# Designed miniproteins, single chains, continued (3): the designs that were tried, part 108

Each design is a single chain, and the fold is of that chain. pLDDT is the mean over its residues in the fold that is shown.

## One batch from the design tools (miniprotein)

Design m11745
Fold by ESMFold2-Fast:
Structure m11745 (fold): chain A 88 residues (1-88)
Amino acid sequence: SELVETVRELKANLEEVKAGLDEFFARLGELSGDEARAAALRERLIAAIEEAAALESDEEAARLLLEAERELEPELRALLARAAANRA
């Protein structure tokens, strides 16, 4: 499973993944003009990733990340759309 492989890579490189997300959401906050919402999404995604990384089962971790993706995707899409509009 692609998700299970992603989970294994995530667990092996957790701190680098978290650092990359910090940079991504800081930039997204600047570009969207909604730094507070970007920061809130960052915290929620990092929390989900840390929970997944703590699970011994890569399959359970993948399922948790998929659930988090479904919950966060609408807000992430809205911020990305706002960022794109602001770069006109």
Scores: mean pLDDT 84

Design m11746
Fold by ESMFold2-Fast:
Structure m11746 (fold): chain A 72 residues (1-72)
Amino acid sequence: GSGQALSDREMAANAIEVLLSRDPRVSPEFREEAIEAVKNGDKEKLQEMATKARELGLERLAGFLDEVAKSL
């Protein structure tokens, strides 16, 4: 149902926003894309974002994005 999915997306979006806000290596554009992908339930985009995070050396963020993609 939409209620459960919304709760999961809100949790994931909040966690991503906090992580991205703490790391100056992450561009505002990356943050916007990640949040939109979570809100839209876009697995492919989230996996793409996880790859980009890994390229930036953000292993923890990449892991979270991958987990969110798998939970959608």
Scores: mean pLDDT 74

Design m11747
Fold by ESMFold2-Fast:
Structure m11747 (fold): chain A 77 residues (1-77)
Amino acid sequence: MEALEEVKELIKKAVETGDQSYIDKAAEIVHKTGDKELALEGTRYGLKLAIEKVLSKPSLSEEEKADIERALAELEK
């Protein structure tokens, strides 16, 4: 899907830069298309990237890492 590629690219930029405006732009595309599948895939991709970025922080405790890894596993089933 053309819209999915655009949404994923915006989400990737948001995770790389920490700029929430890219997530807002991705959400606008999802709302404009009205596609629930696009919304779900975009959200899953964004959460996965954000969780992976947070896990890369050296300041996270082992318990925080375990909780985040559990949330990531739930997204993958």
Scores: mean pLDDT 72

Design m11748
Fold by ESMFold2-Fast:
Structure m11748 (fold): chain A 75 residues (1-75)
Amino acid sequence: DEAKEKLIDYLEEKEGKKREDIEEDVNKLLEEGLEPLKKALAKYPAALAASSEADHPKIEEVKKDYQLFIEIIEE
């Protein structure tokens, strides 16, 4: 949630009023958050194998969110 909230704040500031200092700080914080997201994504196959079929949609949703955040942060 923290990475998502900071990304939304960044996009809001960038849309109407560009503040380079805020943009740089947000980018740095998102980059620092990238490692935990990558570690969580690396656990996906094990989590899926250990889970019931009822939990698979939730795990897939988390995976998609993490992949999206990683792509946005790396972009």
Scores: mean pLDDT 59

Design m11749
Fold by ESMFold2-Fast:
Structure m11749 (fold): chain A 94 residues (1-94)
Amino acid sequence: MKKEEIREALKENKMKVEELAREVIERTRGLLEKYEALKKEAAETGDPELAEQLAVAEEKAPEVKEELLALAEVAEEAGLEELAKELRELAEKI
């Protein structure tokens, strides 16, 4: 999600920013859970296909982290302090 798109939603409706933040939080938590499971399995089995999947996930991690931090700033500007904090905490885990 682009920062400009989030800012436009904020101008029109604070509830839309809240909905987007909640959806991104849920999606990111699911991805982190799957990543940790893959990381454990790859370490235990030495499977090169699992290692390749981890490498792809790690390559995309900076983009996901940047999206979370950008959305956290916009959520904070909207007065959604709790959601902004949760987004930052998820970004620190990436």
Scores: mean pLDDT 78

Design m11750
Fold by ESMFold2-Fast:
Structure m11750 (fold): chain A 84 residues (1-84)
Amino acid sequence: SVEELVERFLEELREKLSKKYKLPQEVIDEALELVRKAVQSPSEEKAEEYLEQLKKLLESHVGPEAAEELTEEVRSFLEKLRSL
């Protein structure tokens, strides 16, 4: 189901942010909340607002290159969901 796919993506993202990037739990929780809001957004424009907030949050912790890569992973996932 779409719900199972979303839950799996969020768990994989949580693990990456924690293990690879070693982000504080508060930052991980905020990032995952922004991803959930993007997934639940009624329009691509609203989803992009949350992705921009995610990118800005991540830039301060992992730098601009890694933040862009992580944000693009989320954007790609949203595109996959829209194609279902």
Scores: mean pLDDT 87

Design m11751
Fold by ESMFold2-Fast:
Structure m11751 (fold): chain A 61 residues (1-61)
Amino acid sequence: ASAAITAAKAFGDEEALKAARDKVEQGYSTEEVFDAAIAASKNPALRAALETLRRIYEEEK
């Protein structure tokens, strides 16, 4: 969850940041937080970074 928020902040993507934060506040899983940020982002570099972080998170489970 924090990784998705940190990435969105670093890229300055307010839509992705808001989507990730809303999912965290509602108690959704880390995977759902990543998915929401990816869907909301219009920045292809941020989407690629989020997809990579999501994959790493899944591999660590």
Scores: mean pLDDT 79

Design m11752
Fold by ESMFold2-Fast:
Formats: C-alpha cells, structure tokens, sequence
Structure m11752 (fold): chain A 92 residues (1-92)
C-alpha cells in the first residue's frame, strides 16, 4: 500500500538526517541499499522511526511508531518484542 511506501520514505529521510548530523557521508549506492532495505519490510521502517524518535528524546512519537509496528506484525514475535523494548525505553 501507499502507506507502507510513505513509512519507508520517512525512515530513509530520518536516517539520512541522523547520518548528516553525525558527519557520516553516504554514497549513492549506500543510500539505494538503505532505501531498498526499508522498503522490503514496513515493520522494519516503523521500528527504525521509533528508535530514531527515542534517540531524539521524543518518547511520544517513539511509542506511536512502535505500536504501529507491533500491530502491523502481530504474528511476528521478534517484531513485537522489539516494539515492546522501544516502548519500555521510552517510558524510562
């Protein structure tokens, strides 16, 4: 769905911004690999967005993305466990 592409694009842009802030310069090939990696699994993109929000101190946004990831991949215990871990870190 279009929503899954939007989430992947947001995760990609957020990771690029994080890399720029850290002084990391990604090549065109590295950017394409990262974008493809995020597009392969929308739950992966949501968990990336949640982790980035948590690192920025935005606990509310981190919890929201983690909840979306858990709901989308309700049948994936590893994804659910990662989402719960992010929520616990945000609550601390």
Amino acid sequence: MEKEREVAERAFEALLAEAEAAGIKLSEEEKEELRRYLLEDPTRALLVLAELALRRGDAETAIAYAEEAAELSKDDPKAVALAEKIKAEAAA
Scores: mean pLDDT 77

Design m11753
Fold by ESMFold2-Fast:
Structure m11753 (fold): chain A 92 residues (1-92)
Amino acid sequence: SADIEEVKAGLNEIAKLVQLGEYELAGLRLKKLAKYVETRLKNKELAELLLELAKKIQEKDFEGAIELVEKMEELAPELKAALEKLKEALRK
């Protein structure tokens, strides 16, 4: 799906922002991605997790952020590779 590929691309860009220490910008991009997920994929649960993840990253709660990414990997296995890259960025 083109919509799933857009979400993967967004997550990969957010992982790069996290690696650069751009936590405020990463959070803003996650909030935009959450709206896209709710609107295009109609997945409210995933959108809510993306919004919570944005908050954890902006607060620099990287442990809480990693726990949310792991929950998202279970909910959306098609995003696992992109989410694993984000999780790796959060561990550094």
Scores: mean pLDDT 88

Design m11754
Fold by ESMFold2-Fast:
Structure m11754 (fold): chain A 69 residues (1-69)
Amino acid sequence: GASGLAAGQRRRELIAQGLSGVEALQILGAEWAARNPDLYAKQQAINREIADKLIEIGDAFQKELEERR
């Protein structure tokens, strides 16, 4: 996108139309993905890797909490 402000303006406009923050992000993401399908796929792959790592960390933390009871 042009300056980083453009995405923020678009998001606020969607929210002003009565959409939730999640719905506004979904629409904004879909518009960006349609224009940049290869970059979107790469970003999704990275986000999935991060999410999988966070789940692993969360599971390890819960196990430690159980052992400390």
Scores: mean pLDDT 75

Design m11755
Fold by ESMFold2-Fast:
Structure m11755 (fold): chain A 64 residues (1-64)
Amino acid sequence: SMREEQVKLLEEAAKRTQPYGTALTAETRARNAGKSAEEQQRALSDAGSEVNKLTNKEIEELEK
């Protein structure tokens, strides 16, 4: 089914981007250490959005 294929693509894309996502999150936390809680939350939210963009790009690549 289309849904089953979409789930498999998402899982594979997430697996491929996981090392980058882990590294980006760690780097973002280090870069924003000592800033306000609001600034830290914004930075982590931005990092999460970047990881999501990469996951979507990987899904596009896997569909080819």
Scores: mean pLDDT 78

Design m11756
Fold by ESMFold2-Fast:
Structure m11756 (fold): chain A 86 residues (1-86)
Amino acid sequence: SAQLQRALQQTEDAYAATKAAAKKAIEAANKNPAVKSKVTKEVDENIALTDQALAEARADPSAAPGALYVARGALSRNENLLKKVN
């Protein structure tokens, strides 16, 4: 299905954006050692959730819309972490 292939591509794009937001949040948190451990843990958990969702969508394309929802949620959480540590 073209719709499922598009959802898979959007999930891959959201995964890349989630990793980019995580990197920026960790870099910002490096200025405050008190929050660095918590920020690192939360961004790693968000990346892991998106990795798992993407793997499931690659194995079964019918899972791609659900994976996209998970990836967009993880991206939003990492972007919010970046805002809190700036």
Scores: mean pLDDT 86

Design m11757
Fold by ESMFold2-Fast:
Structure m11757 (fold): chain A 103 residues (1-103)
Amino acid sequence: SVEELLKKAREAALAGNLEEAKKYVEKAAEIDPEKVLKKAEEWIEEARETGNRHLLYVALYAKRIAAEKLAEETKDPEKKQEYLLLARESQATLEAFRDLLLA
């Protein structure tokens, strides 16, 4: 079901349906945030190769949501700080490029 949710998120992102894509990402992250984080990195690479701004937006959103969830779940304080930094950096990138990514 995580793979199906991530596939639907990507299809929605490519169609420009960002709210639906975000909803699928959030559901996937509740089940397996590690898989979501890995898939988000793959989507960032794909988006940079293809120039797909909507996919890049959803990928950065997915990276933030997954990193936040992993920070909540980890018992390792070092890993928690790494995930919180990852989430903060992803959000900063989204804020910096919001107008470009949502065009």
Scores: mean pLDDT 88

Design m11758
Fold by ESMFold2-Fast:
Structure m11758 (fold): chain A 85 residues (1-85)
Amino acid sequence: GKIKVTITIPAPEGVSLEDIAEGAKAAMEQVAKLHGGKVVEFEARREGDKVIFTAVVESPNPEKTAEAAKKLAESSGGTAEAEKL
C-alpha cells in the first residue's frame, strides 16, 4: 500500500535546503527499502527555522515503514505523521 509521511525537523543555520533534502531523501529511501518498499514522491520545503519533508512511500508493510520514519524524525529532534493513501 501507499502512505504519505510528513516529517518536520529543526533546520541547522548555515545548511542549505538542498543538502538537508538530499540527506533526508536518502534516509527515507533506506527506511523504505528495509521494509520492502520504495519512495515514489519526495518534496522538501523550509518554513522559518524548520524543514518539512513530504514523502509518498509504496510498501508491503506501511505501518512498519511509518514507525521507522517516526523514529528517524525523532532522532533528528523532529516529528513525523503518516497518512494511508
Scores: mean pLDDT 81

Design m11759
Fold by ESMFold2-Fast:
Structure m11759 (fold): chain A 101 residues (1-101)
Amino acid sequence: MEEKKKKLREIALKLAELYEQLLNTTDPEELEKLYEEMEKLVKEFAKLLGISMEELIEKYLNDPEGTSMELGKLLLSLGISEEDARKAVQAIILVIERELK
């Protein structure tokens, strides 16, 4: 349980950092690399939560606002700041939206 929480926290903080980099990047090659790294981290995050990426996508499609709130609440419970939690949730949503296209 404790090790799992630590890994979830580390992934979420990295997702927040990657999202910040994404907002400040205009180079298409760098954007693609950032998206690929975010996708890998979101898949690992879902696995640590005991759900598949497909299940995460379905959950978001059924309740986008509720899912975003649940993710934010989870990240805050891990001791992540409101700002970093918001960025990490936005990174997760971007990956989900890319998988739907």
Scores: mean pLDDT 85

Design m11760
Fold by ESMFold2-Fast:
Structure m11760 (fold): chain A 65 residues (1-65)
Amino acid sequence: EQQAMDDNNAAAAKARYEALGAASTDPEQREHYLRAGDLEAEAFRSPDTAGLLREAQRHVDAARA
């Protein structure tokens, strides 16, 4: 079932990046991780999956810099 798979992937992405954000003491780093989680979750339900995943990756890269 595609919807259940998309929901599971979206929930996993949000949980993963929320945990990274919560572990971050820098507000800017926290914001980047939370934004990445939201974008990856949206990507699994969007026709522009590739575009949203690239934007999420940019936020993760910014958080790591």
Scores: mean pLDDT 76

Design m11761
Fold by ESMFold2-Fast:
Structure m11761 (fold): chain A 66 residues (1-66)
Amino acid sequence: EEEEIILEVAELKKAGASDEEVVQYYFDKFNVPEEVKNYVLSNPEAVKLLVDRILKRAEEILEKKK
């Protein structure tokens, strides 16, 4: 389940979605409260770090699932 969401986020990024858009999508899938989403999304550095972590995890999943 989590792996599917991570791969979907990576696909959105490859399609040209912004860091903020993919983080919003990720949080929506995990039912993260609005106050937490707003806090993270108001911090560009936090958004970038989260996206980097998700994309790295997606790469590892794709390498091992082949």
Scores: mean pLDDT 79

Design m11762
Fold by ESMFold2-Fast:
Parts: sequence; C-alpha cells; structure tokens
Structure m11762 (fold): chain A 96 residues (1-96)
Amino acid sequence: MPHPEALEASRLLDDLRGKFLLGYNQGKVSAETLSRFEKALSRIAELIAEFEEKGDLEGLKLAVEGLRQAQEYIDQGDYEKAVDILEKTAEELEKL
C-alpha cells in the first residue's frame, strides 16, 4: 500500500512537470534548462518508486521536501534555481 508521502510526491511530480512545460511554452525556460529538469525529475521519480517499494518514509519525505522547494522557485519564475534544487535533491536521495 502506498504511503501518503508517496501519493503527495507523485502529485508534486505531475504539477512540476506541467508548470515547467508551461514555462517552456511561454519562452521563460531554455531547451537546456528543460533537458536538465526532465533528467533530474525522472531520477527523483525512480528513487521515489524505490523508496515506496522499501517503505522508506525518510527517503519519501526528503523527496517531497525537495519537490516543494522546487515548486516555490517555479512559482517565483526562477526556473534555473528550481532545477538546481531538483538536481541537489536527486543527489541527496541517491545517498540514502
């Protein structure tokens, strides 16, 4: 059974992808930044699936925190900082 944190992480992944793609379509994001975003987000999604299978609540909570921080920067129009946060989050999750 998925943890509530896993469901929240899944919703944040979908929301972030939609917001970032909208930013790209509005010319606010470069193709390079979009590529970095997609790579980082895909890696975080893979790690979330692994944590869910293991029942690792610490990993799921850390993933949710990183995704929320990235969302705050996207909402401010700072797409570069959002990608930096996602890349850092993926790196920290890989250490668990």
Scores: mean pLDDT 85

Design m11763
Fold by ESMFold2-Fast:
Structure m11763 (fold): chain A 76 residues (1-76)
Amino acid sequence: MPSEEELEAAERLVREEAELIVPGLKLPEELVRELAEEIARAKEEMKSLSKEEREERWKELAERLRKTALETAKKQ
């Protein structure tokens, strides 16, 4: 399981990025936690990956966050 410190950092990152993608968007706390847990899990996976594979994985996570933020905004 990711540590509380890692989850807190990931949740902050998710909230900040969502605000940059859609200014004023407040993601539901449950969704923030889900995305934070995925980011923290991916960080553990990345420990066994090359630098290039880590960059690609971060790109995938950023795209997922972007899509989630845009979909949430559309449903409001």
Scores: mean pLDDT 77

Design m11764
Fold by ESMFold2-Fast:
Structure m11764 (fold): chain A 84 residues (1-84)
Amino acid sequence: PVLSEEELEREIRIAMAQMALSVAKLALKRAQEKNDEELTKVSQELIDLAEQIIAALEAGDEERYAALLAKAKELSAQGNALSA
């Protein structure tokens, strides 16, 4: 069946969240290779948040999605600061 414009936007957001999850998993692997405990912790938290964001999008919970996205951006910024 043909997706509506609203359904297409939701699928795009889910795909973007899945890409973010893949990036977080790569960051975790790199942190583990360096034995960086703080980066490992932040990367694990980002993986958990990305999975929760995907679940919120699949449930159509826009309020939870927005809150989780804000948390993910904050943790990503902390991870970047720790790696600098």
Scores: mean pLDDT 78

Design m11765
Fold by ESMFold2-Fast:
Structure m11765 (fold): chain A 69 residues (1-69)
Amino acid sequence: MEEKARAVAEAILADSRNAEEATLAGTGALIAGAGGTPVNRAGEAGARYGADAEAVAAGGRRALEALGY
């Protein structure tokens, strides 16, 4: 799980063009992982790494922490 969460966070940060986009993607991953509506960025990160909902949510949290939230 932790390794997959890191991979999801790295994908969000690498694929984002600016801090606003990274923040939206990280928040979307957290919502999607909690059983909410999938966000495009969260869905793409999860699909790329085969991550489950828990790993996607954890990846979103890590990305937001990296952005100072």
Scores: mean pLDDT 64

Design m11766
Fold by ESMFold2-Fast:
Formats: structure tokens, C-alpha cells, sequence
Structure m11766 (fold): chain A 97 residues (1-97)
């Protein structure tokens, strides 16, 4: 429902702030991004409510920004590849929405 979608958006906003502030390792940030993106995808696949769908789309946009911030904060090729894959996943979901 709407409350769950709003909570997901708040979690995405917090994650982006924590990544920018250096409070999360790149690995921890990527793990949380994978969870948030999976839940946003589930909402888009199961909900017909325009408000709920809009909140899921906003969550994906914030996840895209957070993945870009992770790429700026690591030189590990594996972590860069993981972040890049999540960016492409977010773009794909937003195009299909």
C-alpha cells in the first residue's frame, strides 16, 4: 500500500545521504540498493495504484543516484560493475513504467 511505498522512498533517501556522507561502505550500499530496487520492482509489477507506482518510480530514481555515488567512492572493478548493473536495472524499470 501507499504507506509501504512511502517508507521505501524514505529508505532510499536515507541511503543516498549515508552514501554521500561516507557512512556506508560501497559493499553495504550495494546490498541495500539491491533490496530497495527489488521491492520497487515488485510494487511496479503488482500495483495499479498511480500514487504507489509514482513513489516506486521516485525510489528507483534515488537508487540510480545512490549507485552513481557508489561508483565515485570506489576503485574496485567488481563493485563498479555491480553499481553499473543496478543503474541499468533502474533505467530499464523506469522505461517500462
Amino acid sequence: GVERARRLLEEARRLLREVREGKLSPEEALERLEELIAEARRILETSTDPEVRELAEETLKLCLEAALEVMKKTTDPELIDRASALILKCIGLLIEA
Scores: mean pLDDT 88

Design m11767
Fold by ESMFold2-Fast:
Structure m11767 (fold): chain A 94 residues (1-94)
Amino acid sequence: TPRPQTHTLRIRVPSREEAERLRDVMLGRRPPETPLERGLRALADQWRRAGATVSVRVEEVDGQPYLVVTVTYESDGTSGEAEGSTQPDPPLPE
């Protein structure tokens, strides 16, 4: 069975409050309000579109807050990407 590939990124953030805000934006829990937030939201959406699961958490190391982003690519076989994950509603015969 193919194993999932996991990448973990630590992003230094100016404050814990900003880290929590960016986490919620990347997870889709909050609408992006700044250019930085929009960029990170777009990046997270790009990863999800590529078939990755994006997990974001806030950590503090030596008094410095970090945004920890874990990107996991699921290898559920080579089939299915071209078919897409959403199907349109069946047309009603009128």
Scores: mean pLDDT 71

Design m11768
Fold by ESMFold2-Fast:
Structure m11768 (fold): chain A 73 residues (1-73)
Amino acid sequence: EEELARLVAEEAYRLAEKESERTQEALKKIVEAAVAGDNEKMIEIGNSMSEEEQKKIREIIGEAQRRVAERLA
């Protein structure tokens, strides 16, 4: 759903505002790749990040998905 993807992206960016610039940049690249359906690009970006950064990005996206799902329920 185009609307759902947009809402999740907006919430994820909002959650990342308090994070480091590096984390914000990585999140933006991953979200853009995900919206484009570019799984190969998402894997490439993930492999360029530290384990700690990968965990942080997953937490941000997961929380954004949860919040959007809660609003739509």
Scores: mean pLDDT 76

Design m11769
Fold by ESMFold2-Fast:
Structure m11769 (fold): chain A 68 residues (1-68)
Amino acid sequence: AALSAEQQAAFSAALRAALPQLSDTQIAAILALINANGGVLDLRALEEALGLTTAQAAAVAQIFLAVM
């Protein structure tokens, strides 16, 4: 299932706080990717489709687990 508006707001706020190097466009792309995958995080897609480093993708996954 797609992320709720509340889940999207909480996750994007957490990403901005923990990973200030990510642009709003990158954060929106991360949310769009997760929603396209039915609310499931795909680390490989974060690296390949969005150009995140392995460290950034791992940090996104940790934040996702903590918020969701």
Scores: mean pLDDT 81

Design m11770
Fold by ESMFold2-Fast:
Structure m11770 (fold): chain A 88 residues (1-88)
Amino acid sequence: SEKELEELVKKLIEKEDDPNYRTAIESGARAAKKLGLTERMTKVLKKLLEGKISLQDLLRVVGALMAVSLGLGISEEQVLKLIEEVLK
């Protein structure tokens, strides 16, 4: 749900000292909402909070979501595949 996504964003930002990583988390969540991928992003952020995915995995997902959101040459299908790989 959107509420669950927003709570996870808040928890991750409170633990993150790097403003660039905070911005990446916020931007990724916003792009996921725009694309109707809220539930998938919620699962990604849960795994990050649990230490089950790397920061590199998060940045790949965020970069791909932002690219699709901005209409840059990456497809929604490519983002879905990347998220599925990250989620296992």
Scores: mean pLDDT 81

Design m11771
Fold by ESMFold2-Fast:
Structure m11771 (fold): chain A 67 residues (1-67)
Amino acid sequence: MEPFPGASDLPGVKKPSPELQKASDALHRAMLSDDPEEQLRYAEEALKIAPDNPFLQKAVEALKAQL
């Protein structure tokens, strides 16, 4: 069961920052909610943790556009 696919070099699986881990937790909770208003609130919490993350900025922008 040795991992060989070389995925560890990918940015998504590379050692994540503690702030990215917290942002991931907040985003996961947003995905559990089917209320777009709550999804936006959790996405904003994630963006507060990683404000320079372009993926979170786009997610918040998309949620606001849908709201």
Scores: mean pLDDT 66

Design m11772
Fold by ESMFold2-Fast:
Structure m11772 (fold): chain A 60 residues (1-60)
Amino acid sequence: SAAQQRGLGGLLASSPVAAARAAAETGLSPDELIRRATAGQLSDEELAAALRAAGEAMGL
């Protein structure tokens, strides 16, 4: 959802480690990933991969 993508964008902007891992999983740069998430432009697959990677980086 757009709200989920915005929440992810905020999380990634606050955590360089989470942003780096999510970027590696999606094939995007951290800046591009944050931009796309904030705009709601991530695919379902990119969103799922980024959420998983960010969660792992945060110890979830």
Scores: mean pLDDT 80

Design m11773
Fold by ESMFold2-Fast:
Structure m11773 (fold): chain A 64 residues (1-64)
Amino acid sequence: MLERILEAARRANEAIRANPELSDEEKTELARRIAAPVPGVAGAEVVRDPITGEPVVEVVLEEP
């Protein structure tokens, strides 16, 4: 379970970094599409790292 969630976050971050020209909204939609099919994942959001300012994907978990 945890391994799949971690993999989803990793793939979403990779996809966002591959498309730096996308808007924050487009990056969020891309992250959600990558994470959504993973069991236990309710969605994903793109947040800004407060130290580096880089976009980072946070995976939102489904209620157990």
Scores: mean pLDDT 74

Design m11774
Fold by ESMFold2-Fast:
Structure m11774 (fold): chain A 86 residues (1-86)
Amino acid sequence: MVEEARRLVEEGRRYAEEGNYRKAYELYAEAGELYRRAGDKEGAVEAERLATESLVRLYKDDPRKQAQAYTAGELRRIGLELDVEL
């Protein structure tokens, strides 16, 4: 799982470099979920940051959607850091 999550992060970075932020977001979000399931909080938090950044870049011409992406991303990362289950 962790090795697969790392591969997804690498693929996401390639898509982000090509300007395909939607695909980058999808890959980073999937990597974050895999890290979370594996118990790798650090990996999950980092993947979530990359996913949020990709959404912000995807919605560069839509300030409202950028703000929503930041807020949702921060709430998800706080949940991961606090290790709140249930």
Scores: mean pLDDT 77

Design m11775
Fold by ESMFold2-Fast:
Structure m11775 (fold): chain A 65 residues (1-65)
Amino acid sequence: ASINPEDIVGEVELPGGKRLVLMKNGDVYLVDSKGNVIRKLTSEELEELSDEVKEKLQELLLKAT
């Protein structure tokens, strides 16, 4: 998967060593502990995230603007 590092706004660590990568266009990717992209999160998956994770993603997006 071709994630451009210049388009990364920030990352949120998840339990178990997985990470969420927030892009400048608002896309969120799930990556494993080795940095391999697992998938892009759907709108449904984004809504199912914990409130703490949602707040961290929102803060990262606001700081990038």
Scores: mean pLDDT 78

Design m11776
Fold by ESMFold2-Fast:
Structure m11776 (fold): chain A 74 residues (1-74)
Amino acid sequence: SAEDEAILAEFEARVREVVAESLRNGESLDALEARVLQVFLDTAERHQMSDELRLRAGAIAGRLLAEAVAEMEA
């Protein structure tokens, strides 16, 4: 739905912001993973996300974390 797409877009934007902040501040991967998990939990609670929507959000988070790890280890 358009609402689900908006929620996922907001989630992706927030995860990208957290990744950028963590990279700028030289945070550990563990700290970044904890922050991303917190964004996921907060978003899931606020929007009462379905299991399907949680899986889609998890895939977005996984992709962005993999990209961040590659940049941190470069």
Scores: mean pLDDT 87

Design m11777
Fold by ESMFold2-Fast:
Structure m11777 (fold): chain A 89 residues (1-89)
Amino acid sequence: MEKIEEELRELERRALELGARLVEALAAGDYAEAAELLLELARLVERTSELAAEMYREKDPELAEEIRERGRRLAEGLRRRAEELRARA
């Protein structure tokens, strides 16, 4: 549990850093950079959801699966947005 909590804190820190860079890239009209940052955020969303699901796996397996599915859908949405930005770059 402590190891998972530490990894979640590190992923949150990385997400905040990537989010700030994404805002800067979008403001600058750098759609190629913004697309790459969205793909990195998609990977963080997947990893965060996997860890959160793992925390609930034994206590509430149904909730664990819902967390995993939601994370996958959010990551897919971010990847679609990245493809749209690349097409405009």
Scores: mean pLDDT 84

Design m11778
Fold by ESMFold2-Fast:
Structure m11778 (fold): chain A 81 residues (1-81)
Amino acid sequence: HMSLELDFLLKLAKNYKGDPEKRKILEEVFEAIRTGDPSKLSEEAKKFLLENKDLLKRSGFPGYRDELAKAIDELVKKIEE
């Protein structure tokens, strides 16, 4: 159960200050990771996820990174099927 980790990452995405377009992409990516549903990802968000999957896997709290990595891998598999 990874809800605390994913809720934290989604909150970080919503509070991203650098680029509104990138914030939208991050929100879509983390919501898709949380739900396991890639159907709502834009093409830009899919590309971001595929290009940055290894960085995203390392963004989790120590101790929850394995659960986050698994969720990302399952989401990527659905996109690449």
Scores: mean pLDDT 69

Design m11779
Fold by ESMFold2-Fast:
Structure m11779 (fold): chain A 65 residues (1-65)
Amino acid sequence: SSEKQEKLEEAIVCGDGAAVEALLQEDPSLAEQALKLVGQYRDQGILNDDQEHRCVAAIKKAVSA
């Protein structure tokens, strides 16, 4: 849903890996969009290396469930 997508974008921008993981466990179909958003925000300079690492780790963990 759009609400879940908005929450996912907020969690990624904040580098909140725990929130990203929880949101993707509720809706695994968002995993591809989450990876795309992480890459996009990193390219735009919105995410630093630490934030990117946390988000990617969370996505990887969520899709393994």
Scores: mean pLDDT 82

